# Designs tried in a protein design run: designed miniproteins, single chains. Part 60

Each design is a single chain, and the fold is of that chain. pLDDT is the mean over its residues in the fold that is shown.

## One batch from the design tools (miniprotein)

Design m2066
Fold by ESMFold2-Fast:
Structure m2066 (fold): chain A 102 residues (1-102)
Amino acid sequence: MEEQERQRQRQLQRQGVIYEASGAASLMAALTAKLIAKKTGKPEVAKEAKRVSETALRTAEENARLAEELGLKKAAEALRRYREEVRALLEEIKALYEELEK
């Protein structure tokens, strides 16, 4: 392996860690939003939690595309899993909002 190739691999590895961390951040944002909405039991808070989780989902989707485009296969796969988890949480928040608004 040439020295330039080793430097490129190290850079890609570091970028992969940052992209994976961004997916975890999106998941934590959605989890926190759901927790606050449940704890308060207020429709307006659940509506805000929905918006926060929609933003988190969009960020995870965009970062998954960027990671894939950069050839960061492991990071892209991790981001797709985080995206799926955020999407499931968003569905739960939507159901909570509908229940609280009744």
Scores: mean pLDDT 85

Design m2067
Fold by ESMFold2-Fast:
Structure m2067 (fold): chain A 89 residues (1-89)
Amino acid sequence: MEEEIDEEVKTALLLIQLSITKLDALRGNAEAAAEGVRRVGEWVEKTELSPEQLRLLADGVRDLADIASKYPEVRKAAEELAQRIEELA
């Protein structure tokens, strides 16, 4: 029961973190956006996600890379994360 609840909470936090990271990139906060990409990557490694959920996350991270196109480090980190997520799907 506790493990099941933790998995749902982790999935929700991962989606929230991705949304915050996209907002940081849109606001031009490249440092916060880069940190957000790192946190999303850590959560993906800790969370049991279905192939469908992984594909949706990969699409969201690719969208983040496009948003962060003016910030090369953030864009590259997001592109690398999207590739890793796609390999897990």
Scores: mean pLDDT 77

Design m2068
Fold by ESMFold2-Fast:
Structure m2068 (fold): chain A 81 residues (1-81)
Amino acid sequence: DPVYEKLKEIIEKHNLTPEQLRRILNGDLTPEEARNLTPEQKEILKLIAFAKYAERFGEVTELTRKGMEVRKALEKLLKEL
């Protein structure tokens, strides 16, 4: 799974903790925490937000589909940590 492999690489490069990953998955970051994220981590958060929006409203775009793939990959990584 290319999305899974890329997320694993990002997590390893940036030394993300399981706690940070759970907060990213849930979207429960403070503005201060969000400001301190790398550009790649910020893009992941945006995709997850789009996925949650599509799930709530039943609309799917390419961005929300990518967000769903990112969310599923993060859930797998959290189970392995």
Scores: mean pLDDT 66

Design m2069
Fold by ESMFold2-Fast:
Structure m2069 (fold): chain A 81 residues (1-81)
Amino acid sequence: STLEQIIEDGFKALDLLEQMLKDDDPDFDEVFEQFKKQFEGTVEKMKTLPEFQNNPELQKKLEEAIKRAEELEKKVEEKKK
């Protein structure tokens, strides 16, 4: 499924971002801002799709991705303060 691939790509992006944050990568802020923009738009679009609405497993995976993104944002805020 295309939606499943999009979610899997999201998890891969989150894994990369978590590693970049841990490594104090100078490109982290730019990559993370781009990710947030794309991720917000993707989540909004997916929630409107019947394929997503009728698939509890995809819903659960998306919720997990959202939680991971929120946790990453909290880690960034803690590091900035």
Scores: mean pLDDT 82

Design m2070
Fold by ESMFold2-Fast:
Structure m2070 (fold): chain A 100 residues (1-100)
Amino acid sequence: MSLEEIREELLRQLDAVLARMRELRATISDPAALRAALVLYARLLFHSIIETYRENPEIPLEFFIEIVDEIAARLKAEFPELAAEIEALKAETIARLKAA
C-alpha cells in the first residue's frame, strides 16, 4: 500500500474506534467500567498501528510516529478525561515501534 493509503486506513480505524467509544460513553453507567472499556479500545487501536508497521517494514518509522501523535491528539480532544492514559499508551506504542 502507499503511505497515503496506510494513513487513510489507520484514520478510518480511528473513526470506527471513536464511534464505538461514544456508544460506550452513552451506554455504560458505571464510571470505572466505562474508563476501563474506553482505555481498552484506545489500546486496541494503538496495537493495530504496531501491527500495520510490522506488515509494512519498508515504510519509515517516523511516518508511524506521526500517525501515533495524530491519533493520540484526536483521542485526547474527544476524551480529555483519558488524557493521562492516552499519553501513557502513546509512549508505550512509540517505544514498541522503535523496538520492532
Scores: mean pLDDT 87

Design m2071
Fold by ESMFold2-Fast:
Structure m2071 (fold): chain A 59 residues (1-59)
Amino acid sequence: SSREQLGKVTLLGSEGFIAKKKGDKDKEEKIIAQLKKEKATSDAKTQAVIDQLLAFLKA
């Protein structure tokens, strides 16, 4: 469901932010790949959240 997917995306975002702060590039790349995969099956609202997370992680 969209709610379950948003929950998963939020957890991935949190893990990605922690990995970025620690300089853990391998974990950051893995999370970016997972967020891109989630985006392919998500609704427009969830895609917007994923795009914001990806923009932050790639900066």
Scores: mean pLDDT 83

Design m2072
Fold by ESMFold2-Fast:
Structure m2072 (fold): chain A 71 residues (1-71)
Amino acid sequence: SELEELEKRLEEVEKRVEELEKRLAELEAQDPDRSDPELAKQRLEAEIELGVALVERGVLKSIIEKLKKKE
């Protein structure tokens, strides 16, 4: 069902958020002064991906909640 597909996608997005938060913590630990341009680029890319994942998580939660209210 659509609800089951959305719930599965939400679980995958939540796992991705956790992985990206861990990666950002590792990058911050490697370059706390933000002085390495390669690490700064990797951090920016991870921050963008995390931002996208957080938006997707929020949208999925909203849709799932609306679908559950129909039950």
Scores: mean pLDDT 83

Design m2073
Fold by ESMFold2-Fast:
Structure m2073 (fold): chain A 60 residues (1-60)
Amino acid sequence: MKEVKIKLSENKVLIINTDTGEVKLIDLSKNNKVYTDIEVVNDEGVKLFKKELEEKKKKE
């Protein structure tokens, strides 16, 4: 299968296209937002390298 769906929680689903390397995070609970341009660090056990999504880590 060219796409892998990984359930991170009840309300978050990660979709990885193994053919193109595209990663999408879908948040179903609050804003129904689709986060794109997420970089995956590991092939095994999906680990998001960039978890900034739309909320920056740099909060002052």
Scores: mean pLDDT 54

Design m2074
Fold by ESMFold2-Fast:
Structure m2074 (fold): chain A 105 residues (1-105)
Amino acid sequence: GRERIERAIERLEEVRRQLREASVGHPSSVLLQQTVRLLDESIRILRDSLRNGPTEEHILELEINLGLLGIILGVLKLMGDPAAELVDEAVEALQEAIEALREAL
């Protein structure tokens, strides 16, 4: 339960760091900046769930963020952007966190 969510947060934080580095010097960084914002929000929600207990609202907000990350991943793959691998890692980490939260409800 808790340990799985903590590992997912660590994975999301590392992906966020790599995406920030990857965005330096890119002519179109909008998708990468949006991804970073979604990761920031997802990390905040996950940390809140660990502090105050998981809620159905936490899961819903994370599922919305997961859907948006999936759209970004699809666009990056279509563009042949190597950042797609980082977004895919974030999607996997967030899916694991959502599963762990559902088991805790």
Scores: mean pLDDT 87

Design m2075
Fold by ESMFold2-Fast:
Structure m2075 (fold): chain A 97 residues (1-97)
Amino acid sequence: SEAVREAVEEAKRTADEIVKRIEGLDPELGKRARTLVNILYKQMEDAVKKGDFETALSTVESLRLGLTRLGAEASPELAEEAGRRMQEQADRLRAII
């Protein structure tokens, strides 16, 4: 579904913005965040290619948990923002599938 692919790309853009903010606050923590999102992006892209939208949603939830945890190591405010923004992306994808 094109709508699912668009939602997944928006979730990736949101996650990338959070990673860049982590990198700006703590470059070493940012490397850890980048490694995490690279792994999860591959899993998410493979799931979408297979039409496995439940796995794609699960991967967005994994991005939310991982980026919230890493964001918390940088700042409490970033953790709250990362959790909220990624939850919004997960909710949007869930509404489509």
Scores: mean pLDDT 89

Design m2076
Fold by ESMFold2-Fast:
Structure m2076 (fold): chain A 78 residues (1-78)
Amino acid sequence: SMRDETIADFKLTVNSGEVYVLKKLAEKNNAPEELMKKIEEAEELIEKAKKETDVDKKMELIDKTQEIIDEVHKRMLE
């Protein structure tokens, strides 16, 4: 539905901004290669989500991106 598409696009925009900020902070603080690889994985999932035409699959990719963002935040705090 148009509502689900709008929600997916909003979440994708938010996730894209969050990954951008995390990448810049990680680069500035010389984060471990393992953490940088997680950020790169999130960027790849975002690019896949942008190209996905099926809303359910797009949401699955967005949810996977959010899981990686949450893991990166946890590692940055510990």
Scores: mean pLDDT 84

Design m2077
Fold by ESMFold2-Fast:
Structure m2077 (fold): chain A 91 residues (1-91)
Amino acid sequence: SVLEEILASHTPEELALIARLQELGARYVEALRAGDEEAAIEELVRTIRLLAEALGLPEEEIERLVEEARRDPARGERLLEELVRRWLARR
């Protein structure tokens, strides 16, 4: 099954990260559907922080990315896409 393949290919820590990313992504989509722009920005920021921390970025860089995403959510979405690509490309 797909679940067994995922479990075999990832560490428990990576599986926990994937679960958290899915939770934040669901909240982001829900906020967008509800028209709650502020809630959507906060979930986007949480996702950026979680991925940046998982990639081992310094706190100063993480805070800069977070501030940029809060000022311009469209740029924040592009930053998130870049972080996702980097995370997937790590192995």
Scores: mean pLDDT 78

Design m2078
Fold by ESMFold2-Fast:
Structure m2078 (fold): chain A 67 residues (1-67)
Amino acid sequence: MSMEEVIEEAYKELEKYLKENPNRWPSSQELEALQEKLAKDYGISLTTAKKAVLEAMRKLQEKLGKE
């Protein structure tokens, strides 16, 4: 299981969130919940899950033409 798989899953969850909530980004609490879910599902540290979510957010922001 690679870090790339965790990043890809985080990306899919964030993209799904934006489809359901087109006018806003996830809150800090919603991002924390995603981090905890990924840490549990993949058996990784919360720190690693946080890095994966941040990288997924960066990729999604690049796709949307934002900083």
Scores: mean pLDDT 78

Design m2079
Fold by ESMFold2-Fast:
Structure m2079 (fold): chain A 110 residues (1-110)
Amino acid sequence: MEKLEKGIEFAKKLAEEAIKRVRDYAAQHPDDIEAARRFGEEVGRELAEKLKQYADELGLSVEDIRKIANEAISLLGKAAAESTDPAFQVGLAAAIGALRREVERWLAER
């Protein structure tokens, strides 16, 4: 299996797990938009860290890392767009923001 394809499948799996975590949290904390936002930020940072570890293990290029991160971001964005739950939408937006910031920081330090 090509390294990039393996990385994309891993990013998709992590994004699906993140979506479920934020959805479950929003359902348990209805109308607490600030709590959902903070939880989303934590989930996004964890997603970035796991993606970083896996990308380092695969020896991925900067271009491949950006592509894989964008796949995860695309899935998170689609889930947010398809939802009518404001807490879930805010949580996923926060996760996307945190993931983008952590990936940019990681690539700048490389």
Scores: mean pLDDT 85

Design m2080
Fold by ESMFold2-Fast:
Structure m2080 (fold): chain A 77 residues (1-77)
Amino acid sequence: SEFDRGVADILLAVGKVLERKGRYDEAAELYKQSAELFEKVGDKEGARLAYRNMAEAYRKAGKVDESEEWEKKADEL
């Protein structure tokens, strides 16, 4: 699953680029996919970072309830 981890890293990086461009909903979707792949490979720290980035993207998109849900998910890892 080194391949899955590599894909998770790429999705995280692309998500950050989209977030910087103000494309918050698209960034959140990529962060979610990244987090799911990090969880699949047992990388709890990678998953936590991706979920926190997803929460921040949702917050910037005005989706406060979704942001709080994913912050809680990150903290429970």
Scores: mean pLDDT 87

Design m2081
Fold by ESMFold2-Fast:
Structure m2081 (fold): chain A 73 residues (1-73)
Amino acid sequence: MEESIRRLEALLREYDRAAVERAAAGDYEGALAAVEAALAALRARRDEFDPELYEQAVASLEGAIELARKLLA
């Protein structure tokens, strides 16, 4: 559990930093792309995470992408 949490935090922190940096620069499409890249990276590494933690993280990122798309429209 703890190892899965640390791996997930490390993965998401990398992409969160990129998304925040892009958004701060006014590049909202780039920020959305960073979140989409995070979801793709998480899915590619599915076997490295606890199943419940993985499902929650995927749902969270999918929700963030959906919200961002609505704000960009």
Scores: mean pLDDT 76

Design m2082
Fold by ESMFold2-Fast:
Structure m2082 (fold): chain A 76 residues (1-76)
Amino acid sequence: SPLEAQADAVRKQYRADLAKAQTVDELDRVFDATRAQLDALAAQSTDIRVQMYIGAQYVLFAATTHALKKELEQKE
């Protein structure tokens, strides 16, 4: 699916952006930008399988961002 391929590209980009983030504020900006992109992709399809695929990417991204925020907060 073209939307699944776009979700994979968004995933690759946010992983790179998370690796560069040094502060909680930088993680928040990456989170907000990535969430907006995944929400926009999910809105383009009514196919439940595509929505579930994008939803799985969002859950993984949210969990990773939350874990990194906790790690940075302990160092601040």
Scores: mean pLDDT 80

Design m2083
Fold by ESMFold2-Fast:
Structure m2083 (fold): chain A 90 residues (1-90)
Amino acid sequence: MEEAEKKADEVIKKLETIISQMEDLLNRAEKATPEEKERILKEIYSLLQQAVKLINEALKLATTPEQIEKVKELYDKVSELAKKIRELER
């Protein structure tokens, strides 16, 4: 049980890292030239795909109420970032 909890925590930590990277790239894209913005958006989409995979893994591994709540929180953050990405493309 402790090992499963540790694996869930590791996946959650990776997801938090990817979300942080997406936020940093999104901030850079807002200030970037059109050419640089297109490149940054491609990187953000790659991270978004990774985040979705990690959310699915975390949901399978999460066993405690605290872990489930954390995954829901991170899912909401990813959803907000996806909305901002769509707004940035316009």
Scores: mean pLDDT 82

Design m2084
Fold by ESMFold2-Fast:
Parts: C-alpha cells; sequence; structure tokens
Structure m2084 (fold): chain A 95 residues (1-95)
C-alpha cells in the first residue's frame, strides 16, 4: 500500500518524528543526545549531497551512529524505525 521509495521530504519528516521521540525520552542522557545530534547532521548532509559518492559516505556514517545508538537505546522499536529509514535511503541510492 505504501510506495517502495520515499521522497526527500517524506524521509525527512519520518526521520524528524523518530528523532524527536528519542530526544524527548533521552533528554537527561547527554551521550545519547550527542549521538542524535551527529545523526541529524549526517542526515542533513546526506540530503544536501550533490554526488552519489557523498550520499553513500553519509549513509555509511549514519550506520555507524546507529550501531552506537543501539548500545544506548532501551526501546527496540525506536532503533528499528531509525534502521528502516536508513535502509530506505540506501534503497533509493540503488534504484
Amino acid sequence: LHPALLSDEELRAAFDEVVAEIEEQYKDDPETLELIKKLREAFDAYLSAETPEQRREKLAEMVKLLNELGKRLKDPILLFRLTALVTEAWVREEV
């Protein structure tokens, strides 16, 4: 029922929603907030990248940040939602 690929605007909206939920749940955890800040910066750089090589580099950076967040996040659904969005971004680059 959903399209296989999201637009930049749809992907940003979904990403911002999940990240806002994490920021609210972990507002007293500065290490998790710093990782989320880096993830936001990598995602913004991904959407702003002008070459496929730059986009793939930022996606790889996001995957590394997701691995670090996976050690910190207690809610597996939030981690799964972030992972699904990064996977969607990778699929967009392969099509």
Scores: mean pLDDT 80

Design m2085
Fold by ESMFold2-Fast:
Structure m2085 (fold): chain A 63 residues (1-63)
Amino acid sequence: MPPLTPREEAVRHSAMGIEVAAAQWRVKEGADLDEVVEELRRFLEDLGATPEQIEEAIEKVRK
């Protein structure tokens, strides 16, 4: 399969980064960690993230 264009990769990567930052902010504000992680997983799956990218993002939120 042909890879995404560099522009498409940058947009997807930026969108994933925004979702991670939003999740980290919600945890800092006292949201339930398990709920935030479940929502983040769904958002990243909708963005087409790989399982590895999803697990990396979750680890960033849990720390």
Scores: mean pLDDT 77

Design m2086
Fold by ESMFold2-Fast:
Structure m2086 (fold): chain A 113 residues (1-113)
Amino acid sequence: SPLEKIKEIIDKAREKIKELVLSNPALTDEQKQRLLDLIDSLAEEMKKIAEEAVKNKDVEGGIERLDYLYDIFKEKLDEIKAKVTPEGQKVLDEIYEIFSKTYEEIKKILEEY
């Protein structure tokens, strides 16, 4: 199922980002919690968008909603990035790379099915 594959990709990305955030000494406990909350919210919204796109057979609408979510996430991540040390900025850059790859993979799966 394309939906099961999408959910697996989202869950793997979430876990990878969670490990990066929790293991990083450059982030404060408050910054870690804020990032974890953001990632959990993002993962939930991505799953919902993918489920609705598959259920309604609306791939175009699903991709449009994912593009909007990606823009919001990037904006929120940039806001956090402005408030952290250079070492913390590197972690946020790694989070952004993981998310960008996840987003592109999900779009590809939706476009192919």
Scores: mean pLDDT 86

Design m2087
Fold by ESMFold2-Fast:
Structure m2087 (fold): chain A 90 residues (1-90)
Amino acid sequence: DTVAVLTRLLDRLAQLAEEKGHPEIAQAARDLKVAATRLFAKLPQAEADRVGIRLQMLVLAAIVELEMGDYETALELVQRALDWARARAA
Protein backbone atom coordinates (compact mmCIF):
# COMPACT_ATOMS: atom_id res chain seq x y z
CA ASP A 1 0.00 0.00 0.00
CA THR A 2 1.97 2.95 -1.42
CA VAL A 3 -0.27 5.60 0.21
CA ALA A 4 0.02 3.95 3.67
CA VAL A 5 3.84 3.73 3.42
CA LEU A 6 4.15 7.38 2.33
CA THR A 7 1.72 8.48 5.09
CA ARG A 8 3.81 6.69 7.76
CA LEU A 9 7.04 8.27 6.41
CA LEU A 10 5.49 11.76 6.40
CA ASP A 11 4.16 11.28 9.95
CA ARG A 12 7.66 10.14 11.02
CA LEU A 13 9.29 13.14 9.29
CA ALA A 14 6.87 15.57 11.00
CA GLN A 15 7.49 13.95 14.42
CA LEU A 16 11.30 14.05 14.02
CA ALA A 17 11.18 17.68 12.83
CA GLU A 18 9.10 18.73 15.88
CA GLU A 19 11.49 16.83 18.21
CA LYS A 20 14.47 18.68 16.64
CA GLY A 21 12.77 22.09 17.03
CA HIS A 22 11.92 22.64 13.35
CA PRO A 23 8.13 23.13 13.17
CA GLU A 24 8.51 24.60 9.64
CA ILE A 25 9.72 21.18 8.35
CA ALA A 26 6.92 19.42 10.26
CA GLN A 27 4.35 21.77 8.66
CA ALA A 28 5.81 21.16 5.17
CA ALA A 29 5.52 17.39 5.79
CA ARG A 30 1.85 17.79 6.84
CA ASP A 31 1.16 19.94 3.75
CA LEU A 32 2.80 17.27 1.56
CA LYS A 33 0.61 14.58 3.19
CA VAL A 34 -2.53 16.58 2.21
CA ALA A 35 -1.24 17.30 -1.34
CA ALA A 36 -0.16 13.66 -1.92
CA THR A 37 -3.50 12.29 -0.64
CA ARG A 38 -5.40 14.57 -3.07
CA LEU A 39 -3.08 13.60 -5.94
CA PHE A 40 -3.44 9.83 -5.30
CA ALA A 41 -7.26 10.14 -5.25
CA LYS A 42 -7.10 11.44 -8.87
CA LEU A 43 -4.52 9.02 -10.34
CA PRO A 44 -4.93 5.50 -11.79
CA GLN A 45 -3.42 2.85 -9.46
CA ALA A 46 -0.27 2.26 -11.58
CA GLU A 47 0.53 6.01 -11.69
CA ALA A 48 -0.22 6.38 -7.96
CA ASP A 49 2.30 3.58 -7.22
CA ARG A 50 5.06 5.23 -9.34
CA VAL A 51 4.37 8.69 -7.87
CA GLY A 52 4.28 7.18 -4.36
CA ILE A 53 7.72 5.58 -4.82
CA ARG A 54 9.23 8.90 -6.03
CA LEU A 55 7.70 10.81 -3.10
CA GLN A 56 8.86 8.08 -0.65
CA MET A 57 12.45 8.48 -1.92
CA LEU A 58 12.33 12.28 -1.47
CA VAL A 59 10.84 11.95 2.05
CA LEU A 60 13.46 9.34 3.03
CA ALA A 61 16.22 11.69 1.79
CA ALA A 62 14.66 14.51 3.88
CA ILE A 63 14.61 12.25 6.99
CA VAL A 64 18.32 11.42 6.44
CA GLU A 65 19.22 15.14 6.14
CA LEU A 66 17.15 15.96 9.25
CA GLU A 67 18.97 13.19 11.22
CA MET A 68 22.31 14.60 9.96
CA GLY A 69 21.34 18.10 11.17
CA ASP A 70 21.05 19.63 7.66
CA TYR A 71 17.69 21.29 8.29
CA GLU A 72 17.91 23.60 5.24
CA THR A 73 18.37 20.64 2.84
CA ALA A 74 15.63 18.65 4.64
CA LEU A 75 13.15 21.54 4.18
CA GLU A 76 14.23 22.02 0.52
CA LEU A 77 13.62 18.32 -0.24
CA VAL A 78 10.13 18.35 1.36
CA GLN A 79 9.27 21.64 -0.40
CA ARG A 80 10.44 20.19 -3.75
CA ALA A 81 8.20 17.13 -3.21
CA LEU A 82 5.28 19.38 -2.21
CA ASP A 83 5.65 21.63 -5.30
CA TRP A 84 5.92 18.54 -7.54
CA ALA A 85 2.80 16.92 -6.00
CA ARG A 86 0.77 20.15 -6.29
CA ALA A 87 1.76 20.62 -9.96
CA ARG A 88 0.75 17.01 -10.78
CA ALA A 89 -2.64 17.39 -9.02
CA ALA A 90 -3.68 20.18 -11.45
Scores: mean pLDDT 85

Design m2088
Fold by ESMFold2-Fast:
Structure m2088 (fold): chain A 68 residues (1-68)
Amino acid sequence: MPSRVELIEEGFALAEEYQANRHTLSPEQAAAMAALVQEFFDAAKAGASPAELQRLLDRFRAALAEAR
């Protein structure tokens, strides 16, 4: 399994990808993505397990892929 640090770093990379492409998203997609970003970093701050962080990161990645 990836470490917590690796998962958090990937979360930052996906958040940067979202911000770079935010203008191509509908307002509803942008709001949904912002909520997923917030949920991931809130979970990370709360000390969520690597497995839970991976689950949230997979959801964020899937949502970003669907928004293309």
Scores: mean pLDDT 78

Design m2089
Fold by ESMFold2-Fast:
Structure m2089 (fold): chain A 102 residues (1-102)
Amino acid sequence: NYSQGRQYHSQGVQYYQQGNIQQAIQYYNQSIQLYNSIPNPSDDQRRNLADSMDNLGQGYYQQGNYGIASANYSGSSVYLRDIDPQRSRQLQDRSQQLRQQS
């Protein structure tokens, strides 16, 4: 359910901006679960999945969970590889940097 996934992502962003990282992570995870339920996602739907994974990575980074943050940046990079190659490379670079910290 794409619409519900976008709503959960927006709720996660609100919690993140309030400094409630734990709640932000929960809502980003719910957004990702809903996006993953979409058969044959469009490029825009894959970008939104990647955005939720990128934000989930940032949430885990703020908690000091670098391994989980790295995995989410890598996942976001994979979804963007053929639709946003520049952002895909930036996320992969961030993922690699964090693997040296964990």
Scores: mean pLDDT 86

Design m2090
Fold by ESMFold2-Fast:
Structure m2090 (fold): chain A 70 residues (1-70)
Amino acid sequence: SEEIEKQAKAALDELEKLLEYVRSHNLTQEELDALVTYARDILNKMKELKVPDSYLEKIEALLRELEAAR
């Protein structure tokens, strides 16, 4: 499942970039809420694709970090 692993790695990279962006910018609450919603959509998509638990755990950790930045 090279395709599934590629999707998981892309999702992790995107979420890491979002977290860096959030930590580096003074965003409004509305902007932060939109980014958290977007991150949750990524997690849900990865769950539907049945991405390995090791990747889901990392994605969930990044989502938690994004939520903590609110």
Scores: mean pLDDT 85

Design m2091
Fold by ESMFold2-Fast:
Structure m2091 (fold): chain A 68 residues (1-68)
Amino acid sequence: SEKEKKIAEELKNYLTDLNKLQEKYGLKVDGIFDEDTKAALIKFQKENGLPDDGVVGVEVRKLIDSLE
């Protein structure tokens, strides 16, 4: 179904973004959103001029996707 495909794509993208963020900040790359990962996200948001709310929104995902 279309809903299942959308959920699967969003989950896959979310895990990919978490893994990239964890790798960028030298954390364990496990895809788990723990306190260390949240702190890294807030730091990333602040460094990139985004609201440091600890929420993975569309703008955060776009910037994480550009990490190489």
Scores: mean pLDDT 76

Design m2092
Fold by ESMFold2-Fast:
Structure m2092 (fold): chain A 96 residues (1-96)
Amino acid sequence: DEEFRKTLLEYLELQLRQLRLRRELEELERAGRLSEEDRAAILAEQQALAPRAKAVADKINAFPEEKLKELEELVEELRDLPPEEQLERLKEYIKK
């Protein structure tokens, strides 16, 4: 179960990082401060995260159905929260 916890924490950290990069891009666009260099840097980081996110997702899908059901129940409890807060709360619950 430590491997499951570790893999879930890595997944949640990657999802949070991807969400924050998306938010940064949107905020810079709204402010009219998104340079082509900043856009390229954010997109490059998103592309660099994609293989890691896939590898971690594949690991999660390899765990027993009972563990995946526990995760689904936690996600359902948090459904009414904003996406970033959902991920931070899930990370907090898994660390305990």
Scores: mean pLDDT 78

Design m2093
Fold by ESMFold2-Fast:
Structure m2093 (fold): chain A 81 residues (1-81)
Amino acid sequence: SAEDEIEKLGEETEKGLLEAIALYSRGRVDEARAKLEETRRRAEEELERLKKQYPEHADKIEELGKRIEKGIEQIEALIEA
């Protein structure tokens, strides 16, 4: 269902963000940045796919997109500090 796919994307994105934090904590800064970029790209691609497949859930998909972007920005700020 749309709800299942939206939840799954949220979970997969959170996993990517946690992996980036783990890489950063180990001093693997370039790999952490690459993981964030990969996570952002995949999330953007999946959000666009979900919007096309489930246009009636566009508002929920957009809310997920905002949460994902906020999470990425917070970790980018951590890495660039």
Scores: mean pLDDT 86

Design m2094
Fold by ESMFold2-Fast:
Structure m2094 (fold): chain A 93 residues (1-93)
Amino acid sequence: MKEEKVEEFKKLTDELIKKLKEYAEKNKDEETLKEIEESQPDVEELKKNAPNLSDDEIEKLIASAKWSIDVINAIEKDKKALLEQIEKARAEA
């Protein structure tokens, strides 16, 4: 239902912003943190306007948010794997 999709979009948007903040803080990326802060009013307006969007528009936004979350998760996973490989190589040198 559209209402369920709107709620999913809001939850995914909140999760994405949280993950972006956590990722930027861990990497000391002050530029990204500032951009997130400056974008907060626009994000809140988009969330308020979400019920007025078409089903197709909501689906695309949900898909985009899920993809972005997956990318952040993949980067963290790959970073951990890369660090493990570097540590092993150093131990063998």
Scores: mean pLDDT 75

Design m2095
Fold by ESMFold2-Fast:
Structure m2095 (fold): chain A 87 residues (1-87)
Amino acid sequence: MSKKEQLLKIFEETMEKMIEATKDEEIKKALRRGLEQFKEIAPTLSEEELKELALMMLSIARQEALKRGDEEVAKIAEEGIKKVEEI
């Protein structure tokens, strides 16, 4: 598996786990839209750009989850960030 394919897989799995875990419909909608946008843009980006985008989007998701008191989603985002950093 290429690093780019590994990045896509980790990001998608992390986003889907957050979508499943959240009880907040606004967080759920934002996560679904973010996942769709990431998948759409991913083929146009380099490996380095895709990794930076993944880290940025997961960091934003974590921050928004914490602001709304969704500690479970924030934890999933943190775990996803660590997995992306290891690629």
Scores: mean pLDDT 87

Design m2096
Fold by ESMFold2-Fast:
Structure m2096 (fold): chain A 95 residues (1-95)
Amino acid sequence: TLDRIQELLDRLRSMALRLLKSPDPKLRQVGGELMKAVNLAQQGLDYLEQGDREKALELFRKALEIAKKAEEESGHPYAREAKRILEEIIRLVEE
């Protein structure tokens, strides 16, 4: 439900922020990509709260594509977890 999606987005945001604080520029790049995914998914949640499930799913799928690309390019565990989180959010909305 909405509370579970918000919880998942808060976890994703926390992971992105940890990477953005890294002294490693490659980790900061991954954090930046994950933050883009967070921003899209937050917009998706806003649409879902307004009852627009189609726009919400479109935004969550765009966020998932960013997370998939970040995992493919970096292999980082946080990018893999971001992908898992966004897949779970999409499943929750499709129910």
Scores: mean pLDDT 89

Design m2097
Fold by ESMFold2-Fast:
Structure m2097 (fold): chain A 82 residues (1-82)
Amino acid sequence: MRMERKEAVERIAKEIKENAKYIVENFDKELKESEAPSPLAEEYAKLLRETAILVAEGKMSEEELRERSERIVDLLEEMEAA
């Protein structure tokens, strides 16, 4: 990606905060439709789902959300490079 890493992390964190309930509700449906995700795609899906659940429940700190968003960005970059 040509986006600065800091901007990508902030964008992902904002998207999770604003759409946490939507992500949770739609992830269970998408998981049923995924027949054979790659290991990177599986790690990405698991991390995003767990983060969205914690945000929706009000259990996620801003610092933890940023750290998890950094890992999500790293996984997305690895998937794009493959």
Scores: mean pLDDT 73

Design m2098
Fold by ESMFold2-Fast:
Structure m2098 (fold): chain A 66 residues (1-66)
Amino acid sequence: EEEEKEKFLNEIKKKLEELLDRYHQRTVAEAAKVSPELAAQVQAELDATRPKRIEENKKQIEEILK
């Protein structure tokens, strides 16, 4: 079903977002060990790139499911 396919894609997208968030959390934590300023910069950069990465991953999944 087309609706089932869209629901599945949304679930996969959500899981990818969660995985990216966990990775970002770890990366920021590692940067914080060096300095709080570095952690803030890393977090800002990861936040800025997150929407593009999520969109690209979703498109890759859609191509695989064609």
Scores: mean pLDDT 75

Design m2099
Fold by ESMFold2-Fast:
Structure m2099 (fold): chain A 86 residues (1-86)
Amino acid sequence: EIDERIKELEEKSKQYKEEMDKLVAEYNALVAQRDALTAAGGDPAEIERLKAKADELSKKVNELMDKYRFYEIEIKRLKAEKEAAA
């Protein structure tokens, strides 16, 4: 039971981390594109779209980070309970 629960939480934690890492990479790429385009005197409308998209990704990253940390804490708690019972 506890082993199955730990495995389930580890799988979800991994999913959230992978999604977070992907969104962080996308965010960094958009910020770099925005900054480069701004420095080059690019299209203001394109700069604004990149900014808006980066802001949306930042919000999603924060939500996923909270979920990831919650699952990591729960996994650690369950592993400690299992170790104490062994």
Scores: mean pLDDT 83

